Designed miniproteins, single chains, continued (4). Designs and how they scored, part 87

Each design is a single chain, and the fold is of that chain. pLDDT is the mean over its residues in the fold that is shown.

## One batch from the design tools (miniprotein)

Design m15010
Fold by ESMFold2-Fast:
Structure m15010 (fold): chain A 71 residues (1-71)
Amino acid sequence: HMKKSPFTGGEVPAEKLELAERYLEEMQRLADNRGRLVKDPVTGKLLTPEEAISDPAFRAEAERRRAELQA
């Protein structure tokens, strides 16, 4: 069950592609709905926007995927 990544153009498992798409959605929700709990796509834990933003691993992965999507 492989899908083509919109970020890199390579083939990835469907589960990984879904996780990447959710990661972008959660980053947008952090900007738009700062009072709402968001599900961390990396750990699956519900976080406040402030907690999610403060996680360096979460931020680094989201920034990497955004850069790939825009390139």
Scores: mean pLDDT 59

Design m15011
Fold by ESMFold2-Fast:
Structure m15011 (fold): chain A 85 residues (1-85)
Amino acid sequence: DKILQHIEQALERLKQRLVEEAGLSEEKARAVVEQIRQALLELGLGSHTAEEVQARLTQILVDAGVPEELAERLARELVDSLAGK
């Protein structure tokens, strides 16, 4: 599906940003991306707002050790990318 391909592409970009901007190891970045993939699949099965999705993704990133301001920015950019922005 084209939608799944778009999600995978956005997640690969997020993985690179987590390594480059947040200083996570590739192993940690991969684990975080997998958690985010599962969260997106769960949220994609229900009617959720962009705000709710961003809040969930921000929490996953913060729990992984990403600074709060960077986590909020990365979550917003991911949601915007998935919305075709």
Scores: mean pLDDT 79

Design m15012
Fold by ESMFold2-Fast:
Structure m15012 (fold): chain A 89 residues (1-89)
Amino acid sequence: SERIAALEAEYAEAQAEAAKLEADVERLEKERPELFKELQEEVEKRLEEIKAEVERIRAEEGEEAARLYALEALVRELRALIERIKELA
């Protein structure tokens, strides 16, 4: 439970950082629409892969293990996306 709470806090921090990039995301969509589309498709594919693995872990190891994996994976992917957007801005 402590690890889940810590990861939920990390996820909230990453979401707050992502919110600061809203103007950069809008600029990327307007100025580089093909790159924005490719990035969007890559993110959607990664999220579907995470969803599939979460369901597998839930079935095999239970809800808490699935929740832990989901938060770790989402924090990792969101932080990677934040850095990618910063590099493109």
Scores: mean pLDDT 85

Design m15013
Fold by ESMFold2-Fast:
Structure m15013 (fold): chain A 76 residues (1-76)
Amino acid sequence: SAAVEELRELLERIKALAEASGDEALAAATVPQADETIARLEEIVASLSEEEIEAALRHLRGLVAALEELVAAAKA
């Protein structure tokens, strides 16, 4: 499904950004949670309403944007 694909891409991006941040505590907190969510993603999406899926997509897109700013600031 398109929703599973987009959520997977966002979660993989979050993992990559957390690892790129140079913040070991952030990576240690974020990467295992993202991996668990990715592994269960089809089950999670199947249990959610369309409204909950759209809310999750908005939230994760916002988190990606925030982490991209954090990584950029850390490398500046």
Scores: mean pLDDT 84

Design m15014
Fold by ESMFold2-Fast:
Structure m15014 (fold): chain A 82 residues (1-82)
Amino acid sequence: MTFRVPAGAGLAKVIFEKPPTAEQILRLSEVPGVTVLGSSDNEVYIETSENLDQVEFARVAHELGAVDVVGLDGTTTVEVDI
């Protein structure tokens, strides 16, 4: 199965089917290279660093019920197999 993730350092939003719980947001923030900036409805806004493990991010986001990731401010995304 493939999942879309940020290609490197930048800004992105993680989209959930419904508003994520505080636990889901905290678990996402624990991924190395991820900083949670905030959330609105079913979207969580994040900043990623260049040392982001794309496979680990994809796996954790998918486990938390994320359905998509959208790059912001020119941040590109790639599809990763999980």
Scores: mean pLDDT 84

Design m15015
Fold by ESMFold2-Fast:
Structure m15015 (fold): chain A 74 residues (1-74)
Amino acid sequence: SDEEIARFRASLEAFREEALASWPVEVVLAMLEKEIEETREALKKASGEEKEFLERQIEVLEEVRRQVEAEAAA
């Protein structure tokens, strides 16, 4: 649902801020990529509403990874 994705995004943004305060950016990028890969593996076994939710989680994870990558390149 939209509310579940909003909660996921908020949790991921909180993770991003905490991780970037504690770890080098390259480590944070590796952590995000691992989460994307694990979510893609879960997606292969998912169906219906779970599949739709995981697809939306991947989109949010890729957006946040892209933002962190852009900040690292600046």
Scores: mean pLDDT 83

Design m15016
Fold by ESMFold2-Fast:
Structure m15016 (fold): chain A 61 residues (1-61)
Amino acid sequence: SSALESARRAGEAGDFDRAGAGAALAALQIGMTKEQAQEAGRAVSAGDVERGLAIAEEGGG
């Protein structure tokens, strides 16, 4: 998803707030619950970009 790609790029640039928002949006787009999307976003915002993005990706398949 474009949201997941944008989140990954933001994380690479060190913009963890933008990366977190993108990861949460990506999780919602693939049908994850609001609470799962918040968990993905929180993990990324805390600096654990790989974990947050993995949560969003795993929900999609």
Scores: mean pLDDT 73

Design m15017
Fold by ESMFold2-Fast:
Structure m15017 (fold): chain A 88 residues (1-88)
Amino acid sequence: KKKVKVTAKQVSEDTTEVTITSEDPEFARDVGEVIARRLKLLYDVEAEVKHDGTTTTITIKGVTAERAAALVERILRDLGIDAEVTVE
């Protein structure tokens, strides 16, 4: 089982970026895609996923960085994924 590090940062008045990193970049990518899907299905929050080499970023509109972090933490907990979630 891999661990992920998640950082939520508010980049504009209504846009938050969630960055996912792991010792395994492919695992971070898969986790990011699952998070975005569950944000849409469970919370009706639209999220776009982008992969830049070893970094996966989820762009979320309509939520604060703190709210985004809380939703992501809940999703990862429900999936049984070990995560460190921080807000910048």
Scores: mean pLDDT 81

Design m15018
Fold by ESMFold2-Fast:
Structure m15018 (fold): chain A 95 residues (1-95)
Amino acid sequence: SMIEEMKKKIEEKAKKLYEDYLKKFGDSSFGRRMFLLDVMNTIREELEKYFPDLPLSKLNEIIYKVSTAMFNGESVEQGVENGIKVFVEEAEKLS
């Protein structure tokens, strides 16, 4: 499905971003936060690309839910998983 393709692209980019952040910042709290913000922005870009007519208010609502789920994770890995799960649930409602 389109959502499965989007999910795969987000997961692949998150993996590359994580490797870059570990190299640049090491395993620091700052690096982890910056990484999660970049994953959130990747999710925003995929939503804008595949749902170009999505109202900005709805896009911001979805990203707020994704962000909240990500930053409630006890680890970076859990944060990414939480964010992608919310993204999939919200994207399915748009289809």
Scores: mean pLDDT 86

Design m15019
Fold by ESMFold2-Fast:
Order: structure tokens, then C-alpha cells, then sequence
Structure m15019 (fold): chain A 85 residues (1-85)
């Protein structure tokens, strides 16, 4: 299962990639931009990590329109855990 994770920084993206393991893609960008890139990359599930609940909700809405299962999280670690379910 290929998962995508949005992270606020390159360092958080690298951490998410390491935590997610096999077939994990991490995007150092906003949750909405991240889910759009993840859809282009053909991911099965996406974790939207942001401290802003509005950004998380917008990513879920965009993911739904693009056919990507999208999960909201406040941290990159939570995003990885939720996307792997």
C-alpha cells in the first residue's frame, strides 16, 4: 500500500518517510498541495499533518474529490499511523 504524508518542513518529511517505511512518499508542503501531489503519484492513502484544523479539513475535502483516502493529524507521526490503516 503506497501512502503519502504532508509535512511542514523537509526534516519532518524525511522523518515521516522513515516512520512510514515501504512505499511511503513525504511532501514538504501544505496538506492541500501535498494531497494533490500524492494523487498524481497514485498513493492509496494520505496523511495530512498540520496544527491548523482548517488546513486538515481542506486536505480531506480535496482528497475526497481526487479519490484519495485522506486522514487528518496534528503531527507527522500521527499522519503516518492513520494513513497505514
Amino acid sequence: MKIGIAAETEEEAERAKKLGGEDTRAYATSPVEGVKKAAEDGVDAFGAASKDPKERMEAIEVGLKLGVKTYAASTAEEAVERARL
Scores: mean pLDDT 82

Design m15020
Fold by ESMFold2-Fast:
Structure m15020 (fold): chain A 80 residues (1-80)
Amino acid sequence: MITIIEEEIELPASTSEEEAAELARRRGEEILKQLGATLTHVEEPKVVETEEAVVVTVTLYGIDAQGNAVVVRVRAIIPK
């Protein structure tokens, strides 16, 4: 079974894409730790720019105590 957790964090408009990616990664690692999952892989950040915001998405993969895959996707939103 695969568990998927999605979370959004809103950041100040002054935040860089690099800072947003780091904050999203740290939040994802925190979520995995709270679930008792071991981090296995972190995907390269995906950046999507819209008219309203820059969205930086970091996807983290882990394995829980039962050996099931856990996916945490954190979307960091930088408003324009």
Scores: mean pLDDT 84

Design m15021
Fold by ESMFold2-Fast:
Structure m15021 (fold): chain A 74 residues (1-74)
Amino acid sequence: MEEVKELLKELEEEFKKLESEFERGILGYKRMILYGLKYAEKEKVIEELKELIETTDNPKLRKAYEEVIKEIEE
């Protein structure tokens, strides 16, 4: 749980740095989350992403989290 939460926090911070580049930032963030799944349990990642969807004020991040969950669940 702690490792997944820290990973997603780092990815969110990285996304904010790349936000000015739109597609590059969002695509990079999604790929980093998906890559992180190699080091974390799938179910724990989904739970953390759902929590981030509820707490984020950024609609682009919310959409990115939703798309990642969809890819994980497929």
Scores: mean pLDDT 68

Design m15022
Fold by ESMFold2-Fast:
Structure m15022 (fold): chain A 83 residues (1-83)
Amino acid sequence: MLEKLEETEREVIALIKEEMGEKGEIAAEQVAEAFKIIRKLVEEGKLKEAAERLRILADVLSEYAPKAAALVKELAEELEKAA
């Protein structure tokens, strides 16, 4: 799970930079911070809380980076199934 989180974070950050351009740099930093919190929740076994955080992140990203948002939403659904 943690390895998949790290892989997804890298792909999401790449997509944000691609979809948002210059504004993507700031958004990527904010997403990296969000993933740090989510990773800690997963390490603590709080999979449902981690999934809720990812879903909120996907909703926020959906207007600006729809491809990144879709990937984050898929990860949230997988964590909910694992909880």
Scores: mean pLDDT 82

Design m15023
Fold by ESMFold2-Fast:
Structure m15023 (fold): chain A 93 residues (1-93)
Amino acid sequence: MDIRPLSNSEIARLSRRFGNGDRYSDREIMQISVTIGMNDPDFVQMAQTDPDQAFTRARDIVRSVYDSNGISPSDQQIDDQAQIVMDVVIRYS
């Protein structure tokens, strides 16, 4: 599965679907979380210089997206997805 930052047009499309009462898939939550992280210069710098602090922030990003989607993920699911966010952000920065 190719997890990458979303374009502005992809974000707009997902936002329209969500506004119509649709819920995001786990893949869409991951892509949204990566996109939020990549658009935060402080988080991108933190991922390169302080990975432990950046991981805590990545967990908060993932949790906020799930909360907005009306889903309560497990701590393990948050940790697994936060790690993917970190790996993608480091790769693309």
Scores: mean pLDDT 77

Design m15024
Fold by ESMFold2-Fast:
Structure m15024 (fold): chain A 60 residues (1-60)
Amino acid sequence: SMEERLKKRSEVARRGLQVYSENPDDLAGVLEEVERKAKELNLTESDIETIRNALEAMIK
């Protein structure tokens, strides 16, 4: 369902933010962990792109 998909995307975004908080200078590492977790949860490349864009917008 759309709700389950949004929950999974939120979980991946939270993980990305956690990695960012631990090493803010390693954006490549953040994006790599996002991609790994998204694929683990069977999210699509489109979902990964959406999460990347959202994370970049949230990181100040």
Scores: mean pLDDT 81

Design m15025
Fold by ESMFold2-Fast:
Structure m15025 (fold): chain A 105 residues (1-105)
Amino acid sequence: SDKELFEEAKKLLLSEDINDRQLGLMLLYKILKEKNFKSEEKYDEEEYKELKEKAKTEYELMLIGFAEVIDDGGVKKAVTNALKKKTEKEMAEVFAEELAKLLGL
């Protein structure tokens, strides 16, 4: 089920292993793509652009790449909010929480 796939993805995103985090993003991509997911959420385009330009870690770049591939305002908002966090663990937690809200999970 989508809920079971989301819980597995969330667990992987919260891993300290970057490869697990990448797998988590791939599972989320599958859920969103198979649902033809589109939100009506608006994001702060200028803030997203500024955070995208400052991104330097593999995890930050993976989150941005995910947002660009999905091309949805709600997902870009989730990534924007995650990128404001100081630690990768907090980024993962915020990103998972924001996506759960978007998916009604």
Scores: mean pLDDT 84

Design m15026
Fold by ESMFold2-Fast:
Structure m15026 (fold): chain A 68 residues (1-68)
Amino acid sequence: SLAEVRALIDEARARARTLSPEEAQALAGELFQRVHEAAARLSPEERAELTRLLLAFAAEFDRLLDGL
């Protein structure tokens, strides 16, 4: 469900705080792949919301990595 995807993103954020920038980037990549697989099972409306969430998460991560 979309809620499960949100939980995965939140878990990634929590873990990223304890990781190196390289490890955090690798974790983000793995999560994007897992979430992308889950997205195939969502409705079109849920997929649109998921895309928005993923873009926001990616932008947040890029800013964190760029700030290093």
Scores: mean pLDDT 71

Design m15027
Fold by ESMFold2-Fast:
Structure m15027 (fold): chain A 89 residues (1-89)
Amino acid sequence: DAEARLRAAELALAGAEAAIEMGLNPYSTTTLSDLPEELQEPALAFARAVYEAGKPRADTLSEAEALALIEALRAVPRAELAAARAALA
């Protein structure tokens, strides 16, 4: 179902953006329970991906490298949303 894929992709990107606005960083596990219920699962999935990617270098990762890591991982839900939209065009 292309429409279901689009809805899932929109929620995944919205969750990632919400997690970043809440101060997500790869140095620690973030608590995202204050987000709207529909965004909690996708936001936690994104936060987990950032934490796992940063974990091997947490003590050596600079602030600039941390921001670059978050932006690189945000590109994943952005690409999926673009692909889901293209499938409906």
Scores: mean pLDDT 76

Design m15028
Fold by ESMFold2-Fast:
Structure m15028 (fold): chain A 81 residues (1-81)
Amino acid sequence: NLVESQLKALEVSIKTYESKKDYTLAAMSYIQRGELYFQLRDYEKAIEDYEKAIELGKKGNDSELVAKAQANLEKARKALE
C-alpha cells in the first residue's frame, strides 16, 4: 500500500531528525505527515502532527515553517467542524 509506505517513511524520518535534534527537518516531516493525514480525512492525527510541527519549528527558530503549520492546523480544525 503506497499510503502505508509513505506514512512509514515519514515515521522513520521524524524519529531520525528528532534523535539528531534537527528541529527544522523534524517540523517539515511532521507537516508532510499531517498533510497526508488531512488528505486521508484523519483530521485528529493531522492536528496532532501540525501542533508538533509548530513546537519544533519554534525550537528551530523557523518563523515561516511555524506560520505554515499554524495555517494547516486552522484548516484541519475547521474540517472537524
Scores: mean pLDDT 90

Design m15029
Fold by ESMFold2-Fast:
Structure m15029 (fold): chain A 78 residues (1-78)
Amino acid sequence: MEVIRKSDTATVLREKVDANGTQYLELLLSNGYRITLSRQVHPSLAGLDRDSGRVLPSSSILHAIDAGEIKILSVEKV
């Protein structure tokens, strides 16, 4: 099932980077799905934890997944 569509937008609800340099993004899609993503970033960003409210086009997220750098950790409807 394709949850992310190019016509959708994603609102970044929260960004967090753990001590190992793993970034977690909690996204709310305009189609009503919540998705949690993880990727590796530089460990110097460890301790970042913020609410963002940024709106991203779903095409940017799809390109990042295609690059193999992003893992989908959870998908939740509503």
Scores: mean pLDDT 71

Design m15030
Fold by ESMFold2-Fast:
Structure m15030 (fold): chain A 95 residues (1-95)
Amino acid sequence: SALEEVRRLLEEALRALEAGDVERAVELTKQALEVAKSIDPADPVAPWAVFATEEALRAVEAALAGEMSREEAAKTIRGAIEMVELALEERRRAA
């Protein structure tokens, strides 16, 4: 459920960024990172969820600062979503 919540928040952040609301994208990505950090450290997906979300946050913060295009930041968020989706698929196959 925490990993699914991370995916949902990153998808909302992507929509906010594509709508031009970069500040909202930063807020949503920060929330996603806090959720990712709440995953049990013994879970093998925990470091990947944190890493993907940290990369997404750096990208949207860089976009807010004018150091990265919104298109490049969106690409980074999409990559983070893909990593989280792969982790969710791996967990479903292991169950």
Scores: mean pLDDT 85

Design m15031
Fold by ESMFold2-Fast:
Structure m15031 (fold): chain A 97 residues (1-97)
Amino acid sequence: MTLGRWLAGFTKVIEGAESPQAALDAAIARLGPEGVFAVKWEELAPGRYRVTVVALPEDAERAKALVQAWADGIAWTDARAGQPLEVEVEAIAVPLP
């Protein structure tokens, strides 16, 4: 994994999920290990989670490509059964200082 000059972040709010880990596993599998620097999740309420995925791309174009790919339709699925999860998405890309 190459350390980049940009931070690309993607945040989804998931409702009705059995666990945020299942959604994270599905997202990591879809993005590939090199596309993900860190993943975090926060419980907002029982069964409602905010999932954040972070990557460190080398340049602005790669950062924008990552957030566009995430925004364009990574449907979160239950990793156990491939069931779709209802999500709301927000994606950002910013230069690192």
Scores: mean pLDDT 57

Design m15032
Fold by ESMFold2-Fast:
Structure m15032 (fold): chain A 82 residues (1-82)
Amino acid sequence: KEKTKKALIAAVRDAIKALRDGNYEAAMTLVEAAIKGVEKNFKDTEEGKKALEYLQKALDAIRSGNVEEALKYLEQALKELE
């Protein structure tokens, strides 16, 4: 359980770094992986449900080219998972 949570936090942090580096394809892949991981392991928790909301909004923001909104949503997802 703790190892999975740490891996998800690392994936979201890597997505934030990829966005800051301008690597939007890598950021999308990492966010999609984080969504899958939260759905599999934490969807029944309040923190997991909130993290999923923020991760999905971040993915939508990346797809629409809104990098600043995507970063805000990824930071919110991190707070829910931490």
Scores: mean pLDDT 83

Design m15033
Fold by ESMFold2-Fast:
Structure m15033 (fold): chain A 101 residues (1-101)
Amino acid sequence: MSALERIEAVLEETVARLVALLEAQGRHALAREVEALYAEARRRLAAARSIDEAVAVAHETLGRLAELALRALADDPALALEVFQLVAEAAARIEAIAREA
C-alpha cells in the first residue's frame, strides 16, 4: 500500500468510527455533516500530486472535523472529548505515515 493509500485508509477508518459514534448517540444530522466533509476530502485527495499535499488535505479535514465537534457538541462535552480523541489519533497516524514516506 502506498503512503497516499495509507493516508486515505486512516481518514476512511476515522470517519467510519466517527459516523458510528454519532449515530449511536442520536446525532444523525452531525453524522451527515461529517460524511459531507469526508466526501470533499476524498475529491481533494484524488487531486493530490504529492504525499505533502495529501497530508495537508488530511490535517485540514481533521481540523474542520474538530471545529464542527466544538460547535455542535457544546452541550455534550464527553462526546466532544471522544471525537477529539479520534481526530488526534488520526492526526498522529497520518504524521507517522508521512515520516515513513
Scores: mean pLDDT 87

Design m15034
Fold by ESMFold2-Fast:
Structure m15034 (fold): chain A 76 residues (1-76)
Amino acid sequence: MEEELEKDIIVALGIIYAAVGLNDAKKRGLTELAEYYEKILDELNEIGRTAPSVEEAEERVKKLIDELNKKDEEAR
């Protein structure tokens, strides 16, 4: 139970981060970046359902957020 809650929290934090970035991309009119954020949100939800451990969820979320940050920087 505790591990499931910790995993859910990690994924939720990733979703919040990506949702804030999506809103900013939409406000800036960066359509391609906004579509990329939507894809990342879908992948974050999938991690929450399929990751077998807290450690795996954390690693997968960190990788997605790192990729997201690189894509966001390229779009500036």
Scores: mean pLDDT 81

Design m15035
Fold by ESMFold2-Fast:
Structure m15035 (fold): chain A 76 residues (1-76)
Amino acid sequence: MEIRVEERVYERPGWSLEETVERFKELYEKYKKEGYEPRIYGEDTGEKVDPEKDLEKAVREARRRGSRMVLEKLVY
């Protein structure tokens, strides 16, 4: 079964830590309700992050590495 990336949402340079966390949690919940399989990860690592438990830490660590967070909207 082929997993397709329908959309990628990237953390924008003007967003605060709090704004990034809030926007990604909102988009994750929205896409999940729409029947997609959303995932959040650091662009440099590709490691999936739990939006409720680890997202703030992941955003902070990605910024420390000079990277950004990505949300993928996946469909089969």
Scores: mean pLDDT 79

Design m15036
Fold by ESMFold2-Fast:
Structure m15036 (fold): chain A 61 residues (1-61)
Amino acid sequence: AMPASLRALLAGTEAAVRDPSLPAENKRAAVDWLIAVAEAARDAETLARARELGEELDRRL
């Protein structure tokens, strides 16, 4: 189960990836930060979701 703090970070990263006004580099930085936090937390569920967001970002850009 994903902790509430990681769920909030994931939601913020999803919003950033889907924000058309945000520069591509800032969207990448948001995804990279989520990956780093998920790795540090050793949370496989959040890491999998972060990878999905990276793929979504590649499809949108």
Scores: mean pLDDT 78

Design m15037
Fold by ESMFold2-Fast:
Structure m15037 (fold): chain A 67 residues (1-67)
Amino acid sequence: MVKVERLPAFEVDGRRVPASYALPNVSELDEEQRRQLVEELARILGLSDEQREQLLKQVNIAAEKDK
């Protein structure tokens, strides 16, 4: 499995995430910035297209709930 602990700290689903760096509140990012962030994380982790879409969906849901 990919190691998430080497990523910047990222909390989308309230799960424990890597503590190397705290990501900004995703609700403050626009849709393009959120997509860019997810694409970068997917590239680093070697995520499949399906896993990348799941992550993007979670990030977008978290941001939408702040409206």
Scores: mean pLDDT 57

Design m15038
Fold by ESMFold2-Fast:
Structure m15038 (fold): chain A 75 residues (1-75)
Amino acid sequence: GPIAEAMARVAKEAAEKQDADLALRTGRTLINAYASEETREKALEYAQRMADAASKGDVETAEKAGRELGEAVQA
C-alpha cells in the first residue's frame, strides 16, 4: 500500500546515501505513529534491517525491508 511504497522510497534514498540514521529515524517515526504493541517488536526488526542495509549501500535489501516495515505497521 501507500505506506509500504513510501518506506521503500525512503529506504532507497537512505541506502544510496549510506545514511543509516535516516533509515532508522524514519522507521521509528512510522512505528511510533502506526504500530500496535503486538507488531512493534517485528516492525523494529524490519527498521533495523533497513538501517543495516542502508549503511552498506544495499539498495535492494533496504527497499525490501522498508516495504516489509510499511506492511507490518498497517497490520
Scores: mean pLDDT 85

Design m15039
Fold by ESMFold2-Fast:
Structure m15039 (fold): chain A 55 residues (1-55)
Amino acid sequence: VSPELVERVEALLRSLGVTRLLPVGDLTPLVEAIAKALGVSREAARAALEEVIAR
């Protein structure tokens, strides 16, 4: 996953008011929303979201 995509995902989450992420639970709707908003694949969106959560 590119650092640029990770930064875009982080910025998108901040703009949506998501100030904290819970790694437990169904992330599928969030991954799908990110993929749609940024025009990337669900796989790329999931990888970038996991990277943001790991920071």
Scores: mean pLDDT 72

Design m15040
Fold by ESMFold2-Fast:
Structure m15040 (fold): chain A 92 residues (1-92)
Amino acid sequence: VQEEIDKLKAELEELDKRLEELDKKIKELLAQPNTPENIEKLMELGVEVVDLAVQRVINEDRLLYLTTKAQQGEDAARAALAARRRAIAAQL
């Protein structure tokens, strides 16, 4: 369990770094004129952000489940995951 938790934490750190790099690139492009080339690049970066954001949510859910299960047991882990999913759904 701890080995899987440590691996997920490392994967989340890597995803956060990639998302931060993409955010910087998007902000730089948004500061430039709205040319067709820049719009196309923004669309490509937007797809990458969505893909990484989905992976981040999956990894965060798994980390929450495993850490809560280790500390408070299975029922608490399932309740925490359900609460997180409801919070994400409410954002939509």
Scores: mean pLDDT 79

Design m15041
Fold by ESMFold2-Fast:
Structure m15041 (fold): chain A 61 residues (1-61)
Amino acid sequence: MTREEAIRRCVEAGLTEEQAQRAVDAAVAGGVSPGKAADAMEALVRAGFSPEVAAELVVRC
């Protein structure tokens, strides 16, 4: 999965483009693939976290 596709998936889950970029880039810097970052984000939103909180949790993992 490309960085661009991962960002698009996060935006579709309710994040702004800036939040999606930040979350994906931070996850990749931490050794997580873009696809895994998007999967984690979608899972957190499905679990009831707001997109803003989900983005912060992914970045702080």
Scores: mean pLDDT 75

Design m15042
Fold by ESMFold2-Fast:
Structure m15042 (fold): chain A 96 residues (1-96)
Amino acid sequence: RTFNVKYTDEEIRKYAEEYLKLVKEGKIKASPVTVRLAEAIVNGDEEAFREAVAELLGIDPSEISDERLEIWKNYFAYEFKQAIEDVKRKEEEEKL
């Protein structure tokens, strides 16, 4: 089924920034491609984001339409939010 979650540009950037912070702190393990993808979102670099998504999919960046790119931005914002929440959950469990 179609991924129907939609975030604002501010929310997408916020989740990417927090994700990168947690990766830098060693709390999240991320692939180099995922790090570049999150950095592209933070910097508003649409072409770098398209290239990172294309690398993950094993396709040419020119094959990703602007509509598909927007879907992928919302998808990765969701994934970053989930990873952030998982870190917070683990920290709460370790304090118990």
Scores: mean pLDDT 80

Design m15043
Fold by ESMFold2-Fast:
Structure m15043 (fold): chain A 60 residues (1-60)
Amino acid sequence: SRLENAGKGADIGRKGGPGEGMHGGAAYQSARLGDREAAETLAQSGAGTNGKKAGELAAS
């Protein structure tokens, strides 16, 4: 599905960044790069608790 591919497409951020652990990082990385739409998609698809942080970061 598109949501599954979106998560895999952002896999470089999902490999366990600082304070991550292997998941949710994709949404967070997308947000810090200014990709709010990608961050929101990953957050809504269940990219983990970091999805909420990604949304907050994208808003700032």
Scores: mean pLDDT 50

Design m15044
Fold by ESMFold2-Fast:
Structure m15044 (fold): chain A 91 residues (1-91)
Amino acid sequence: TEFTPEQLKLLEKVEARNKELTGGDEEAARKRTMRILAEILRILEADEELIEEVLASDELSDELREKLAELLGTTVEQVTNIERNELYELP
């Protein structure tokens, strides 16, 4: 149940497209990012409680980022980059 580098790269591309489609509406982009993260977690058979917590969030808290990083097999910094749609190099 590990998040692959290809899945992370796909999420980054989807978020870049999300910003383009929302016309730079950061609030709409953040909400869509949370929905995309929740869908990925569902595909990875994550706990429903975690999925609901992500869907209810406007922004990821430090605690939620740590939980996501652990579940996705990645770092808190990479989770933050996904949320903020910042580019980072994949392995």
Scores: mean pLDDT 62

